Designed miniproteins, single chains, continued (3). Designs and how they scored, part 10

Each design is a single chain, and the fold is of that chain. pLDDT is the mean over its residues in the fold that is shown.

## One batch from the design tools (miniprotein)

Design m8312
Fold by ESMFold2-Fast:
Structure m8312 (fold): chain A 90 residues (1-90)
Amino acid sequence: SEFEEELEELLDFYAEVNKISKEKLEVIREVTKEVLEEIPEALKLPAEKVFQAVVEALPEDPEELNKTPLEELRKDLYERLTELLEKELS
């Protein structure tokens, strides 16, 4: 899907620029996919807006991101995407 390709490209670029490990990038991708499966309405949003919600759910420091377990990412991303959908539907 064009949405999936664009989102993957944006995440790859972000990881390269911020020196995020391949292992952490795979976790981010898996969590993002799981959240999108739970709220498939988010697939109707531009990939850039979904990407921005993912970035905002991550630690600000890329070094901290590489060292920290991303256990809260799923919840934070879910909350951010639901808020974004409420704004777009209102």
Scores: mean pLDDT 80

Design m8313
Fold by ESMFold2-Fast:
Structure m8313 (fold): chain A 62 residues (1-62)
Amino acid sequence: SMEELRKKIEKEIEESFRRIAATLIVRYNDGKDSEALKKKYGISDEEIEEARKFLEEQEAKR
């Protein structure tokens, strides 16, 4: 149904946004606002750790 498709799209947008937000927090972290940004966007410590690993893998391929 259109409702099911809409919910799927919204979930994928949310998951993509959270992944991008976590990656940006890790990449541009100046130490002061990381906890506030994590709380504001609902980013978990696990998501931050996954973002760190992802960035380390990207740096290794560069």
Scores: mean pLDDT 75

Design m8314
Fold by ESMFold2-Fast:
Structure m8314 (fold): chain A 69 residues (1-69)
Amino acid sequence: MKPPTKEQLKKAAEELRANGVEVSDKDVENAYKAAVKAEKEGKSITSVDDALSLPGVGLMEAAIITKAL
């Protein structure tokens, strides 16, 4: 599967915000950078644990990535 686009990550962040989660534009940018790097390295992201294993990814970035998949 191709990594989520910046727009898909923004939409995931908006859905998290709608559920009362504070998500910054920086969290979305960090999530996008991590997802793009994972694709270049041939890493599959299919779970929160996979996303959390990426460098620079915290719980918020992992939640955005997995919600955008």
Scores: mean pLDDT 78

Design m8315
Fold by ESMFold2-Fast:
Structure m8315 (fold): chain A 78 residues (1-78)
Amino acid sequence: MEGQRALGETAQAAIDAGLEKEVEELDRKIEELGAQGDVEGALQAAIDWLEEVKPKLPPEAQEKADKAIETLKKLLEA
């Protein structure tokens, strides 16, 4: 739940930065993979996306992205 919240907050910042369509595509991909039971695929897709967009975000949003990446990586390793 915390990883999903941090991801959502980062996605909102990305929308504000003009990456609205990419955020929508990622959201659908994560929901699709999760619905099919591919939790690891969904987590990896979220991590890859966060690492890609982080440098393009404002500093405050970069901190949220870092928190999301760390949380999701721990879930993937568990």
Scores: mean pLDDT 75

Design m8316
Fold by ESMFold2-Fast:
Structure m8316 (fold): chain A 90 residues (1-90)
Amino acid sequence: MRPSEDEINLALLEIQSAVLLTLAPSMTPEEFREGLERIVKWLEEAKKVMSPETLEKAAEIVIDNVRRAGELSGTPEIAEEAVKRIEEIK
């Protein structure tokens, strides 16, 4: 059984945000901003092809990982600005 396009996009967003969370303790503020910008852009593109229900689930997973990454990187304010942008997308 092939997963749906929604399931693939959800999994990719979860993986990308989990990778950011894993790398966050070793990232500079500049690298963290670049990682967040990539995730936000991916969510903007995913919004065009994903169902609203699956996009909301993806956004919530990404928001949780982004907030945790901000705590670990020592820049929670940068993470919260990205969270605001993600909340506007969903």
Scores: mean pLDDT 83

Design m8317
Fold by ESMFold2-Fast:
Structure m8317 (fold): chain A 109 residues (1-109)
Amino acid sequence: MLEEAEKAVIEALGEVVGEKAAEMFRFYMELYKRIDEAIKKGPEEALKELERAQKESREKMEKAIAEGLPASTDAQEQEILERVAEELKIIEEYLNEIQEKLKEIRAKE
């Protein structure tokens, strides 16, 4: 279900906004999957992977800005929401679960 949702959102982004938007979404989904896998290995591995993900995210954003990241229009955002609203909800639930697990790791003194 998550894999099908991810594929649907990637396809919608590529068709509506462009290939670079789809590549950015895929990149961030892979970062979150790596963090989720690291969480399963323990809090030390989770924090280490989060640090790597933050560095890679920064480098990817800097490169995307330098190359001219395609700006989505309100109309394109509306079209994506109409096409993949249910799939986006599945992805949001997955990302929220990962964020809650990270919050628990950080809250332990």
Scores: mean pLDDT 80

Design m8318
Fold by ESMFold2-Fast:
Structure m8318 (fold): chain A 90 residues (1-90)
Amino acid sequence: SPEEEIEEEMKSIEEFIKKAKEEGKAYVEKYGKEGVEETKNYVELLLKSLDVLIEQYKKEFPGTKIAEKFEKKVEELKKELKAFVEELEA
């Protein structure tokens, strides 16, 4: 069902973001300041991709609770990515 597909996509996005954060930390440890800059650039691309997914699902499944759940989850993941970048700059 569309609901099952969206829930599986949410899980895949969560796992992808977790791995991206782990890889970003390793990259920063290896390359220092240059690693921070490259990781920030990569995160900006991820944030843009997440915005596109939110807009797509709001258009494809308007007024559904699953689309609202997806948007909320993706917005939480975007906040985590932004916080991750702030921690790297500290």
Scores: mean pLDDT 83

Design m8319
Fold by ESMFold2-Fast:
Structure m8319 (fold): chain A 88 residues (1-88)
Amino acid sequence: MEEELELLREEVGEEAAEAARAAEAGDVEAALRALALLAPLWKERLGLSDAQLREQLRALQAQAGVEPVELPEPISEEEILAALRRAA
């Protein structure tokens, strides 16, 4: 988690790290912003499977206080955003 945030600061700047911290504090809007910024980077940089990405999304949704939704396979960025709209 912490090393991933450091990589994000280098790649996308402090905005992604700030959004992730705000999500930890229960800010739903910040959590959705963090998911939008982090999801493509997790798939590309970390080589995460769709199943692993789905688990990370559920964890962030739970921190934000939104109900997790079932994501289709394969998971695209557009489908992630659509699922977040349904959950919110």
Scores: mean pLDDT 58

Design m8320
Fold by ESMFold2-Fast:
Structure m8320 (fold): chain A 95 residues (1-95)
Amino acid sequence: ARTPEEREKLMLDVFDSLRLMSESVGKLAIDNALKKGNKELAELEKEATRIHLEIIDLRRKAFENPELRDELEERIKELRERLKELEEKALEVRE
């Protein structure tokens, strides 16, 4: 029952919602680390949040520009590997 334009709008709204959620979760993780006095964890959480937002922005760009999809997917793969490294470091420095 949705038109192509309505489906596009819905997908863009999903990307906006994911971005807002990722910012909120990241802010909470950073603030919790800072409240515990763990500055190293806070910096890792900041970098992880920035990368999560970049991945969402790149996926949105790939959706709006299908011709760039392959290039953007390669960049997303690199960012995912960086996230894995940050998550492993964050686990080591937690309490």
Scores: mean pLDDT 85

Design m8321
Fold by ESMFold2-Fast:
Structure m8321 (fold): chain A 76 residues (1-76)
Amino acid sequence: RPLSRNVIILRMAMRDLDEAGKEAIERVLKVAKYALDNAETPEEVELVKQLAERILSIDPTNKEAKELLKKAQEKL
């Protein structure tokens, strides 16, 4: 199966977060929320979960990342 556009976008966001850290959090959250709202496969939901977990490892108090993680876990 060809990689979904959302999988590609989420993997790019994960790389951005790894490279820029805290400064990437807001833009990565926007990408992850969009991808979760348009998620068609469990792989896409799992990548959103992984992004939310990485954001929380950088900023444990980020409420949007906590809410995103919860929503992704509920869809798995």
Scores: mean pLDDT 81

Design m8322
Fold by ESMFold2-Fast:
Structure m8322 (fold): chain A 61 residues (1-61)
Amino acid sequence: MDENSSLARYLAATLAAAGREAVDAALARVQEHKGDLSYTPDDLELAAGLLAALAPGALER
């Protein structure tokens, strides 16, 4: 799933470059742009799961 891969890659790059607060902001922006990008809730959940696997604790609240 290319969009899920792109979201996971974007979130991982954001985490690596700017840390967890930037990841939280990036997730909020992805949700804001969901209508424009036609992402499903399942796509966002999968991307978040992949990010959590790549960077444990990044999405922990």
Scores: mean pLDDT 55

Design m8323
Fold by ESMFold2-Fast:
Structure m8323 (fold): chain A 109 residues (1-109)
Amino acid sequence: VTEAAEVVRKAVLDSPNFTPETAKKIAEAILEAADKVKNPLARSVLLTHAAGTKRAAEQGDKEGVARHVASAVETLALSGEYDTAIELVREVGKIVGREDDAEKAIELL
């Protein structure tokens, strides 16, 4: 779980396609993941990370975006929401242009 989250964090940081629009799309992906979770505590934590990602995006804080995404993935995995975790990781991989890193993170979930 922690290893998968770290791969996702690194993928965001190493992104060749990171722009303000990229960060906004990541925040939207976390918000969509929050809507799909059945665990109310996990949903609440994901909503916090979606808001945090949006704020980091507005400030150009790439490291902040990476931390929030990694924490969202870890929260989903620890809550047993594996299907939603896989969807989020895959979507983030597409957004940041690191699809191979996303598939590696999925194998580590």
Scores: mean pLDDT 84

Design m8324
Fold by ESMFold2-Fast:
Structure m8324 (fold): chain A 90 residues (1-90)
Amino acid sequence: SVVERAREQIEQLQKAIEARDPEAILEAIRRTAQFVVDYTREHHPELTEEVEREMQAELERLERASDEELIRRARDWIDYLRALVAELEA
C-alpha cells in the first residue's frame, strides 16, 4: 500500500538522520524522491514528467548541500510523508 511505502521512507530517513551520515541521508532522500515520482505516476500521471524533473533538480542541488541543509531537507520530507499518511488514513 501507499501508506506502508510512505512509512518505510519515513523510517529510512529517520535512520539516516540518526546515523548523521550525509551520504546515507542523500540516499534516503533519493529513495523518497523516487517514491514521490511513483506516487505521482499512479495518482496524477499528467504531472509525472514535471515531478521527475523537479526531483532530479533537487537531488543535483543537494549533492552540493551542507550537512545541515541535508538534515533539514530530510526532516521536511518526513513531515510531508507524515501528512500524506494522515490524509490517506483519514
Scores: mean pLDDT 87

Design m8325
Fold by ESMFold2-Fast:
Structure m8325 (fold): chain A 93 residues (1-93)
Amino acid sequence: DIKPLPLTPEQQAVLDEVRRLVDEIVEAAKAGDTKRYEELKQKLRELLMKAGVSKEFADEVIEELDRLIKAGRYDEARDFVLSRVAHALRELE
């Protein structure tokens, strides 16, 4: 596989914020804080859409994140979101 192109500083800042939100989502899920969990998922969705990804893509990312977290697959959920978002951000350039 060809090495992916590096992210711009602006794209990297978005990815760093996504990482922070995903970590907070996982911690809310582990704590059983359903209200915070749902609020943080909505914030992640809004961040993705503000960054220029489609509503459909954002919805798919949130749905799969929710599925993985409910299965207790926290590390896989983090890796999934970060890899998919990084790929989508590169496609916007």
Scores: mean pLDDT 82

Design m8326
Fold by ESMFold2-Fast:
Structure m8326 (fold): chain A 93 residues (1-93)
Amino acid sequence: AAAQKAEAAKLAAEGRKLLENSKYEEAAKKYQAALSLPAAKDNADILANLAAAYIGLKKYEEAKEYAQRALELDPNNVEAEIVLTQAENMLKE
C-alpha cells in the first residue's frame, strides 16, 4: 500500500538521522520497524543501513547477516558491500 511505503520511508529517514548522531540502538529499532512493514521487508537500502547500525553496536555477526541479505536483493548495493567488508574484518580480529 502507498501509505505503508510512505511510513517505511519515514521510519528509514528517522533511522538515518539517529545513525548520523551515533544513536545506533535507536537507529536499529527504526530500521527494524520499517522492515516489519510488508512494503519494505525486502528493501536492500534499509537492510544495508540496519547492518551499519549493528556495526556501531559492535554486533558484527548480525551486521554481516543483514549486509549479505541486502546484497542478495541488490548485488550492486555499495553501502552493503562496505558494511560486509567492515564486519568481516572485525570478525577476523
Scores: mean pLDDT 85

Design m8327
Fold by ESMFold2-Fast:
Structure m8327 (fold): chain A 104 residues (1-104)
Amino acid sequence: SARERLVQAEREAAKENEAKAREAEELLKAGKTEEAEELAREALLEVLLRVLERLGAPEEELEEIRRLLERRDPRAAELVGRFLAERVGPEFGEVAGRLVAEAL
């Protein structure tokens, strides 16, 4: 069922994020703080894109946000913030926008 596929995708995403978190922790222990921070940023942005997809963001909008994130374009923060403000609430849009801006 669609629900079973969503639960499986969520578990797979959680495992992938857990693996990246462990890799970031090992980089921190090795004194590679900058590399650990970059890996954590990439993991956070991927989680954000998956959340937007689950909230019904169109494929074309997700693709535009991904391209803006790859270019470290501040418009990515604006688009993410606006989408979440409209779908979840203004406070969530503001927090998400700041988080994306800090991750760029």
Scores: mean pLDDT 72

Design m8328
Fold by ESMFold2-Fast:
Structure m8328 (fold): chain A 91 residues (1-91)
Amino acid sequence: KPSHREQQLKAVEILLEIVREVIRERGETPTLKEVLEELEKLLEAVKAGDVAAATAHLQRFADLVNSDPELAEKLEEVAEKRKEEVDKLVA
């Protein structure tokens, strides 16, 4: 099984791909740009093993998504289409 850190890295990489797909389909909005920036910072924090920074960036990502219900629905739609890749992270 991959290490917990390897699973976290893959999860953030998949989230980045999902957000980039939403940008491709809908175009880039200010909220989508901030979401992308927070996920990129989250990826760097996970790579560095900085749990506090990773938690902070994940929380900011969640806050941004919760502030835009249409974005949340679209992210869930794209994530469902990528369910096979997501399921591999928990196997």
Scores: mean pLDDT 78

Design m8329
Fold by ESMFold2-Fast:
Structure m8329 (fold): chain A 90 residues (1-90)
Amino acid sequence: MEVVTEEVKVEKPEEAPQVARDIALSHLPYPAVSAEKIFFGKDEPRIRETEDGIEVELTLVSADNTVTRVRAFVKKDGTMKVTIETWKVS
């Protein structure tokens, strides 16, 4: 429902999932240290290599029924675009 997009530079593409998660957490009401309030899938991040770069997808679920979907795209030059979508389960 609410969408935020940020662009950052990543020195190592393999660190993109961690960077994307940290950016997403900075836009949530819960701090990263409140792990019990934020649930994360063990099989995530979902990483897919494309001809133009690497796609990363994460899903975060908060105890208040807030779902945050994070999509990041890392170009070969290290530029990463992160899109954060947040909605509540009605």
Scores: mean pLDDT 67

Design m8330
Fold by ESMFold2-Fast:
Structure m8330 (fold): chain A 85 residues (1-85)
Amino acid sequence: SKFDKISEETLEILREAIELARSAGDDETAAFFERLLELHKSLVDYLKKLLDEGKISEDSATNQLLRELGLVRRLRDGYELVLKQ
């Protein structure tokens, strides 16, 4: 589903960001992205619960994940730019 694809893309970006920070010896930023990874898992669980209870549509849940994906991409890309300076 679109929901699962967006979630997996967010997980891949966060794992890349964690590895980037660890490779730079930046333990604080690695911990920050690890926290975002756990928050993403919690968001997915919460949205699945709302879908199971009929409280949201699949389109609404997918749009919530798309908003998070956009934020996560911006954070990772911004961090990568800082490291290249």
Scores: mean pLDDT 89

Design m8331
Fold by ESMFold2-Fast:
Structure m8331 (fold): chain A 62 residues (1-62)
Amino acid sequence: VKVEDAIKRAEEAGYPELAKLVREAAKNGFDPKSPAWKKLLSRVMALSFDDPELAKFLSQLV
């Protein structure tokens, strides 16, 4: 999954805060030890209740 595609899909789906989390995690190279990656993982898990298709797509980044 391309980072820019993930950001665009999150923004288009109405989740600009999620797009921001993707950008922050990407700045740290998706390091699983970084706070940004942990925040993204938690938000993607929560997203499965609101938008399961987007959550499944973004889960490929974590």
Scores: mean pLDDT 81

Design m8332
Fold by ESMFold2-Fast:
Structure m8332 (fold): chain A 70 residues (1-70)
Amino acid sequence: SDVAKLVGYALSAIGALLEGDYEQALRDVKEMAELAKKSGDEDFLRLAQKIAEEIAKYHPEAKKLVEELK
């Protein structure tokens, strides 16, 4: 299901962020945001925004995604 995929991307992004793999975290949160937009899941889209904001503290390339999710 789309929800299962969204949860999978969220867990992957958070795990990568905790390991300092900011490039992988950004890839995972981008996939999460795109799927959330397609499925109309506003709660997962808000979560993707928060994850992207956290990544952006360490990886400035994530700022573009943060602006896109406002």
Scores: mean pLDDT 87

Design m8333
Fold by ESMFold2-Fast:
Structure m8333 (fold): chain A 91 residues (1-91)
Amino acid sequence: DAVIEAVEAVVDRLSAGDGNNLTISSALVGASSTLVSLRKAQDADPATRAETLRATSRLLRLIAEETAKAGDEASKEAALEAARIAEAEAE
């Protein structure tokens, strides 16, 4: 639940951003796809769920790097926090 809520916060922040900025739009697509994958993985076995959470953490860190380059520090901070939560949930 905490990781899904954190990724939803990232999606919400990116959705409020500049829709004409390709970096922000691409980050939004990536975050939204990650949210779908996390919801699907809720019913997976523990090993598959842990792998999905680690992949999610890596992708969110990339989103944080790209949003920082676009000057969106709020989305960067949200993405880094979501990545930290995902890594913690992976056990």
Scores: mean pLDDT 81

Design m8334
Fold by ESMFold2-Fast:
Structure m8334 (fold): chain A 59 residues (1-59)
Amino acid sequence: REEKIAYLVEVAGMSRSTAEAILQLIEQLENPTEEQIKAVLRSFGVPEEKLDELARFLL
């Protein structure tokens, strides 16, 4: 969990509070699809070009 937060903060350049919120939402999903993870990332303003890599990492 902390490794995913660190990745979002360091690599995606988001705040720790934003990374925590993203992971909390993903953790509420049962068997999240890549598209569901991308939708969460988009809602927090992640650029389209980073969505594929971040969604794959968070699966």
Scores: mean pLDDT 76

Design m8335
Fold by ESMFold2-Fast:
Structure m8335 (fold): chain A 80 residues (1-80)
Amino acid sequence: ISTFESLSDEEQLAIVDYRLERLKKLLEANPTKELQEKIDKYEKVRDAIRAGNREEALKLLKEMGIDDSLIEHYIKELKK
């Protein structure tokens, strides 16, 4: 998760907002409890970043199984 830690707050928020937008579109097509739980967790990550609580944001991402390879993938998606 060192890749995410190296990003600015603005870049971290851009990744989280991108993932939230994608998950919300999936929820509209197929409303499942698992998708709602993922959205809720990403919203908590966003709130932690906005509050300046980087440790909490990183803890939540680790609990979700988000690793550096997924962060790198999301960064590439944001560029296109």
Scores: mean pLDDT 79

Design m8336
Fold by ESMFold2-Fast:
Structure m8336 (fold): chain A 96 residues (1-96)
Amino acid sequence: MLQQRIQRLLDLADQYRDQGDNYSAARYYSYAGVLYLRLGNYDLALDLAQRAIDLDPDNPLAWRVLSRVYEKQGNLDLAQQYRDLSDQARRRRGLV
């Protein structure tokens, strides 16, 4: 039921985005991005992570999705940069 879970997350993200709740929209886009990453659909994982960051640049999970995709593609320099951005986003939110 992974595809149905992804669709529910995208529907929620779109609803929150349309309501101007960028925090919740980014959170649900990033969750869907993680699931596409697990499916090996790196293009959709990147698109959703980028949408999450555009709405909420302090979302650490979205940066982590970007990092993991580039790591899978062998671009270790970009993977490290996005990992560092994820760590910075966690610190800005008061997360460790």
Scores: mean pLDDT 86

Design m8337
Fold by ESMFold2-Fast:
Structure m8337 (fold): chain A 90 residues (1-90)
Amino acid sequence: MERAERLREELLARLRRLAEEGHAETAEALRRYVEELARLLRELGDWEELAAMLEGVLRLIDEGRLELALVVAGLWVVAASTEKMLEERK
């Protein structure tokens, strides 16, 4: 839990810097995916998976792989949303 929250704060701070660097639209899209991913995985109780995903997105941003970060974050939101829907149907 604490590690996931720390990584979320770090990632949001990095996204603010990314917006200042001229990537405001990409930063806003990533922020929305990160917030939704955190919400879904918190509801699933999967704090370790959330931490790993947030760390992965942060690394891709640090490497300048912004489009890949956006695609991967979006796919993780779809996957987590699907898992939550299936969990509710069990």
Scores: mean pLDDT 81

Design m8338
Fold by ESMFold2-Fast:
Structure m8338 (fold): chain A 111 residues (1-111)
Amino acid sequence: MSPVLEEIRKLAEEVKRKIDEMTQASEEEAQRLGLEVARDIARIQDLVDEHLPTLSVEEAREVARILRDLADYLQKRLPEVPESLQPMLQALIDRVRDTIARVEAAIAARE
């Protein structure tokens, strides 16, 4: 697997872990974790934007799969995070979905 795919996968798993921690955390700690989640998602977007033109169709499909799994996980956990943070998390889920759409469009353009 390419180094970029490994980094995206690791960031996605870190986001999932931080979301699980947010469901059990105090509101103050959940706010801190939410900022880290936003940073990790921004890093995933930066990696996709930088490397998407050089990824093979197979690698791009794997990125889309990883991000789809991430978006689904975040959506399932959304009701369990503090209510005050749910709008922020929904916006981050929407950003992941927008990134998936861009990856899928790039794949379609090569087929």
Scores: mean pLDDT 88

Design m8339
Fold by ESMFold2-Fast:
Structure m8339 (fold): chain A 63 residues (1-63)
Amino acid sequence: MLDPAELGRRAIEAARAGDSEAAAREVEKLTEASGGPAGRVMGAELRRLGDEEAARAGFEAGE
């Protein structure tokens, strides 16, 4: 895990590939590295892409 931008890119790539578990895992790591707000922002983006499981993980981690 190098930086928040790398984690965000991995989450989106996983979601586009249909791997909701991997996307959720990367969102959780992003929130841990950047603080809660980053998880909420990424959760919203993943929901827009249709990955509800990863979006939920981002919102929960952002609490």
Scores: mean pLDDT 67

Design m8340
Fold by ESMFold2-Fast:
Structure m8340 (fold): chain A 76 residues (1-76)
Amino acid sequence: SELEKKLLEGKEVTTSDVNDILQAKDLGRELGKKLIIETDKGEKFVLDATGDSKEVYQKILEIVKENKKFKIKLEK
């Protein structure tokens, strides 16, 4: 609820929970918006959430495997 509200407002959310990232991906897919993930190392990933669902999911898993904390937002 609070996560979804912040993402809909175009706000950046800090999380260490993969489920928050997956929820943001699903919301981005519904809205036709890209998901932006930034790692604690300063790496920035821009994912087209409306692309191939298997490929988007796999990219998220690779990002999460290598990192512990994330800043996520939806592109406006």
Scores: mean pLDDT 82

Design m8341
Fold by ESMFold2-Fast:
Structure m8341 (fold): chain A 65 residues (1-65)
Amino acid sequence: MREAMAEALRAVAEALNAQGIKASVRVEDGRVLVTVDTSKLSDAQIAEVEARVRAAAVAAGMAAP
């Protein structure tokens, strides 16, 4: 479950990097951490990034919507 979530979030981070948004995913002590450089992003862009990360985590975690 956590590995599948990390893999899905890494795919989102890769897509964000392709768009010029600095993003990375790391796993520490069994926790999945997502880091996004928001210094160049508007509030609307930050909300879109959060929505993408959340959707990927839900899908990978097999959680109900």
Scores: mean pLDDT 71

Design m8342
Fold by ESMFold2-Fast:
Structure m8342 (fold): chain A 82 residues (1-82)
Amino acid sequence: EREKKEEEVFEKLAKELGLSEEQQEKLRQLRKDGMSDRDIQMVMVMVSRGVSVDDAVAILKDEEKLKKYEEELKKLEEELEA
């Protein structure tokens, strides 16, 4: 039940951010590889700003660069607030 809700949220967010099917497939693969939903959402935001999926994953390990995208994700969460 909860997994299906998380997949719907992912699909809606990907559509709002204008992600391609190819980018969505790469993100789904990262999710299957054990990446958290929060980290997937961070990668989605970075990719929507023109960062490659591979570069976005590298940025997740950089605490200073990650902080910038955390603020951007927080704004998106406020816009999607139920």
Scores: mean pLDDT 73

Design m8343
Fold by ESMFold2-Fast:
Structure m8343 (fold): chain A 80 residues (1-80)
Amino acid sequence: SNIVKAMEELIKLLEEYNFPEEVINLAKDVLEKIKKIKDESKAESIFKGLVEFAKKEAKKYMPEKYEEIERRLNELLEKV
């Protein structure tokens, strides 16, 4: 699934930028749930919600890198 691949790339991005462990673990839990969802539109909505959450966390904890992180997150959204 393109959404599963996008989720795996999101987790790598979160690890690359040293997001809080809680955010990384949440994304890993969401990935396992998405793998069990048969409704692709539901999985896409959950993925998009997680990306928006990651943007808010980046703006809060990494404002100097926010524009770069937002650009990369938007590139992941283009893949689904």
Scores: mean pLDDT 87

Design m8344
Fold by ESMFold2-Fast:
Structure m8344 (fold): chain A 79 residues (1-79)
Amino acid sequence: SAAAAIRAEAEALAARSGLDPEERALLEEATRALIAGDREAAARLLLEVHRRRVEREGDEAERARFEALAPALLEEFVR
């Protein structure tokens, strides 16, 4: 489910080393959105963390992950 995928991604990002302060702030905002029940805001904030990592690191694997993750996290909200 999208809710389970969003929670799993937030937990995975929280465990990841090497997030910059701006990416950390976005992750904290996503966690607050999840606690408030705003799954769409949480999904979009998590995707923004990945987008910033792709731009910062230039990593093709991180870009591929972002492109695969976006449809999964936003499936319920794109309609």
Scores: mean pLDDT 73

Design m8345
Fold by ESMFold2-Fast:
Structure m8345 (fold): chain A 60 residues (1-60)
Amino acid sequence: MADVETAGDAGGAAGAIAAAQGADVESSRKMGYEAGLRVSGTEEGGEAGGKEGEKAAQIV
């Protein structure tokens, strides 16, 4: 769904920023989850955001 995809993108961006600032993978995932939840308003969007945030942290 577009909302879940948008939540994933927002979560990935939030996770990447957190990781770049020295946050660990778990913190980046949590920030991605919160961003995804806010964008989609759903737990599924939150999970998508968290997963993308975790992936972004692994690259940094």
Scores: mean pLDDT 77

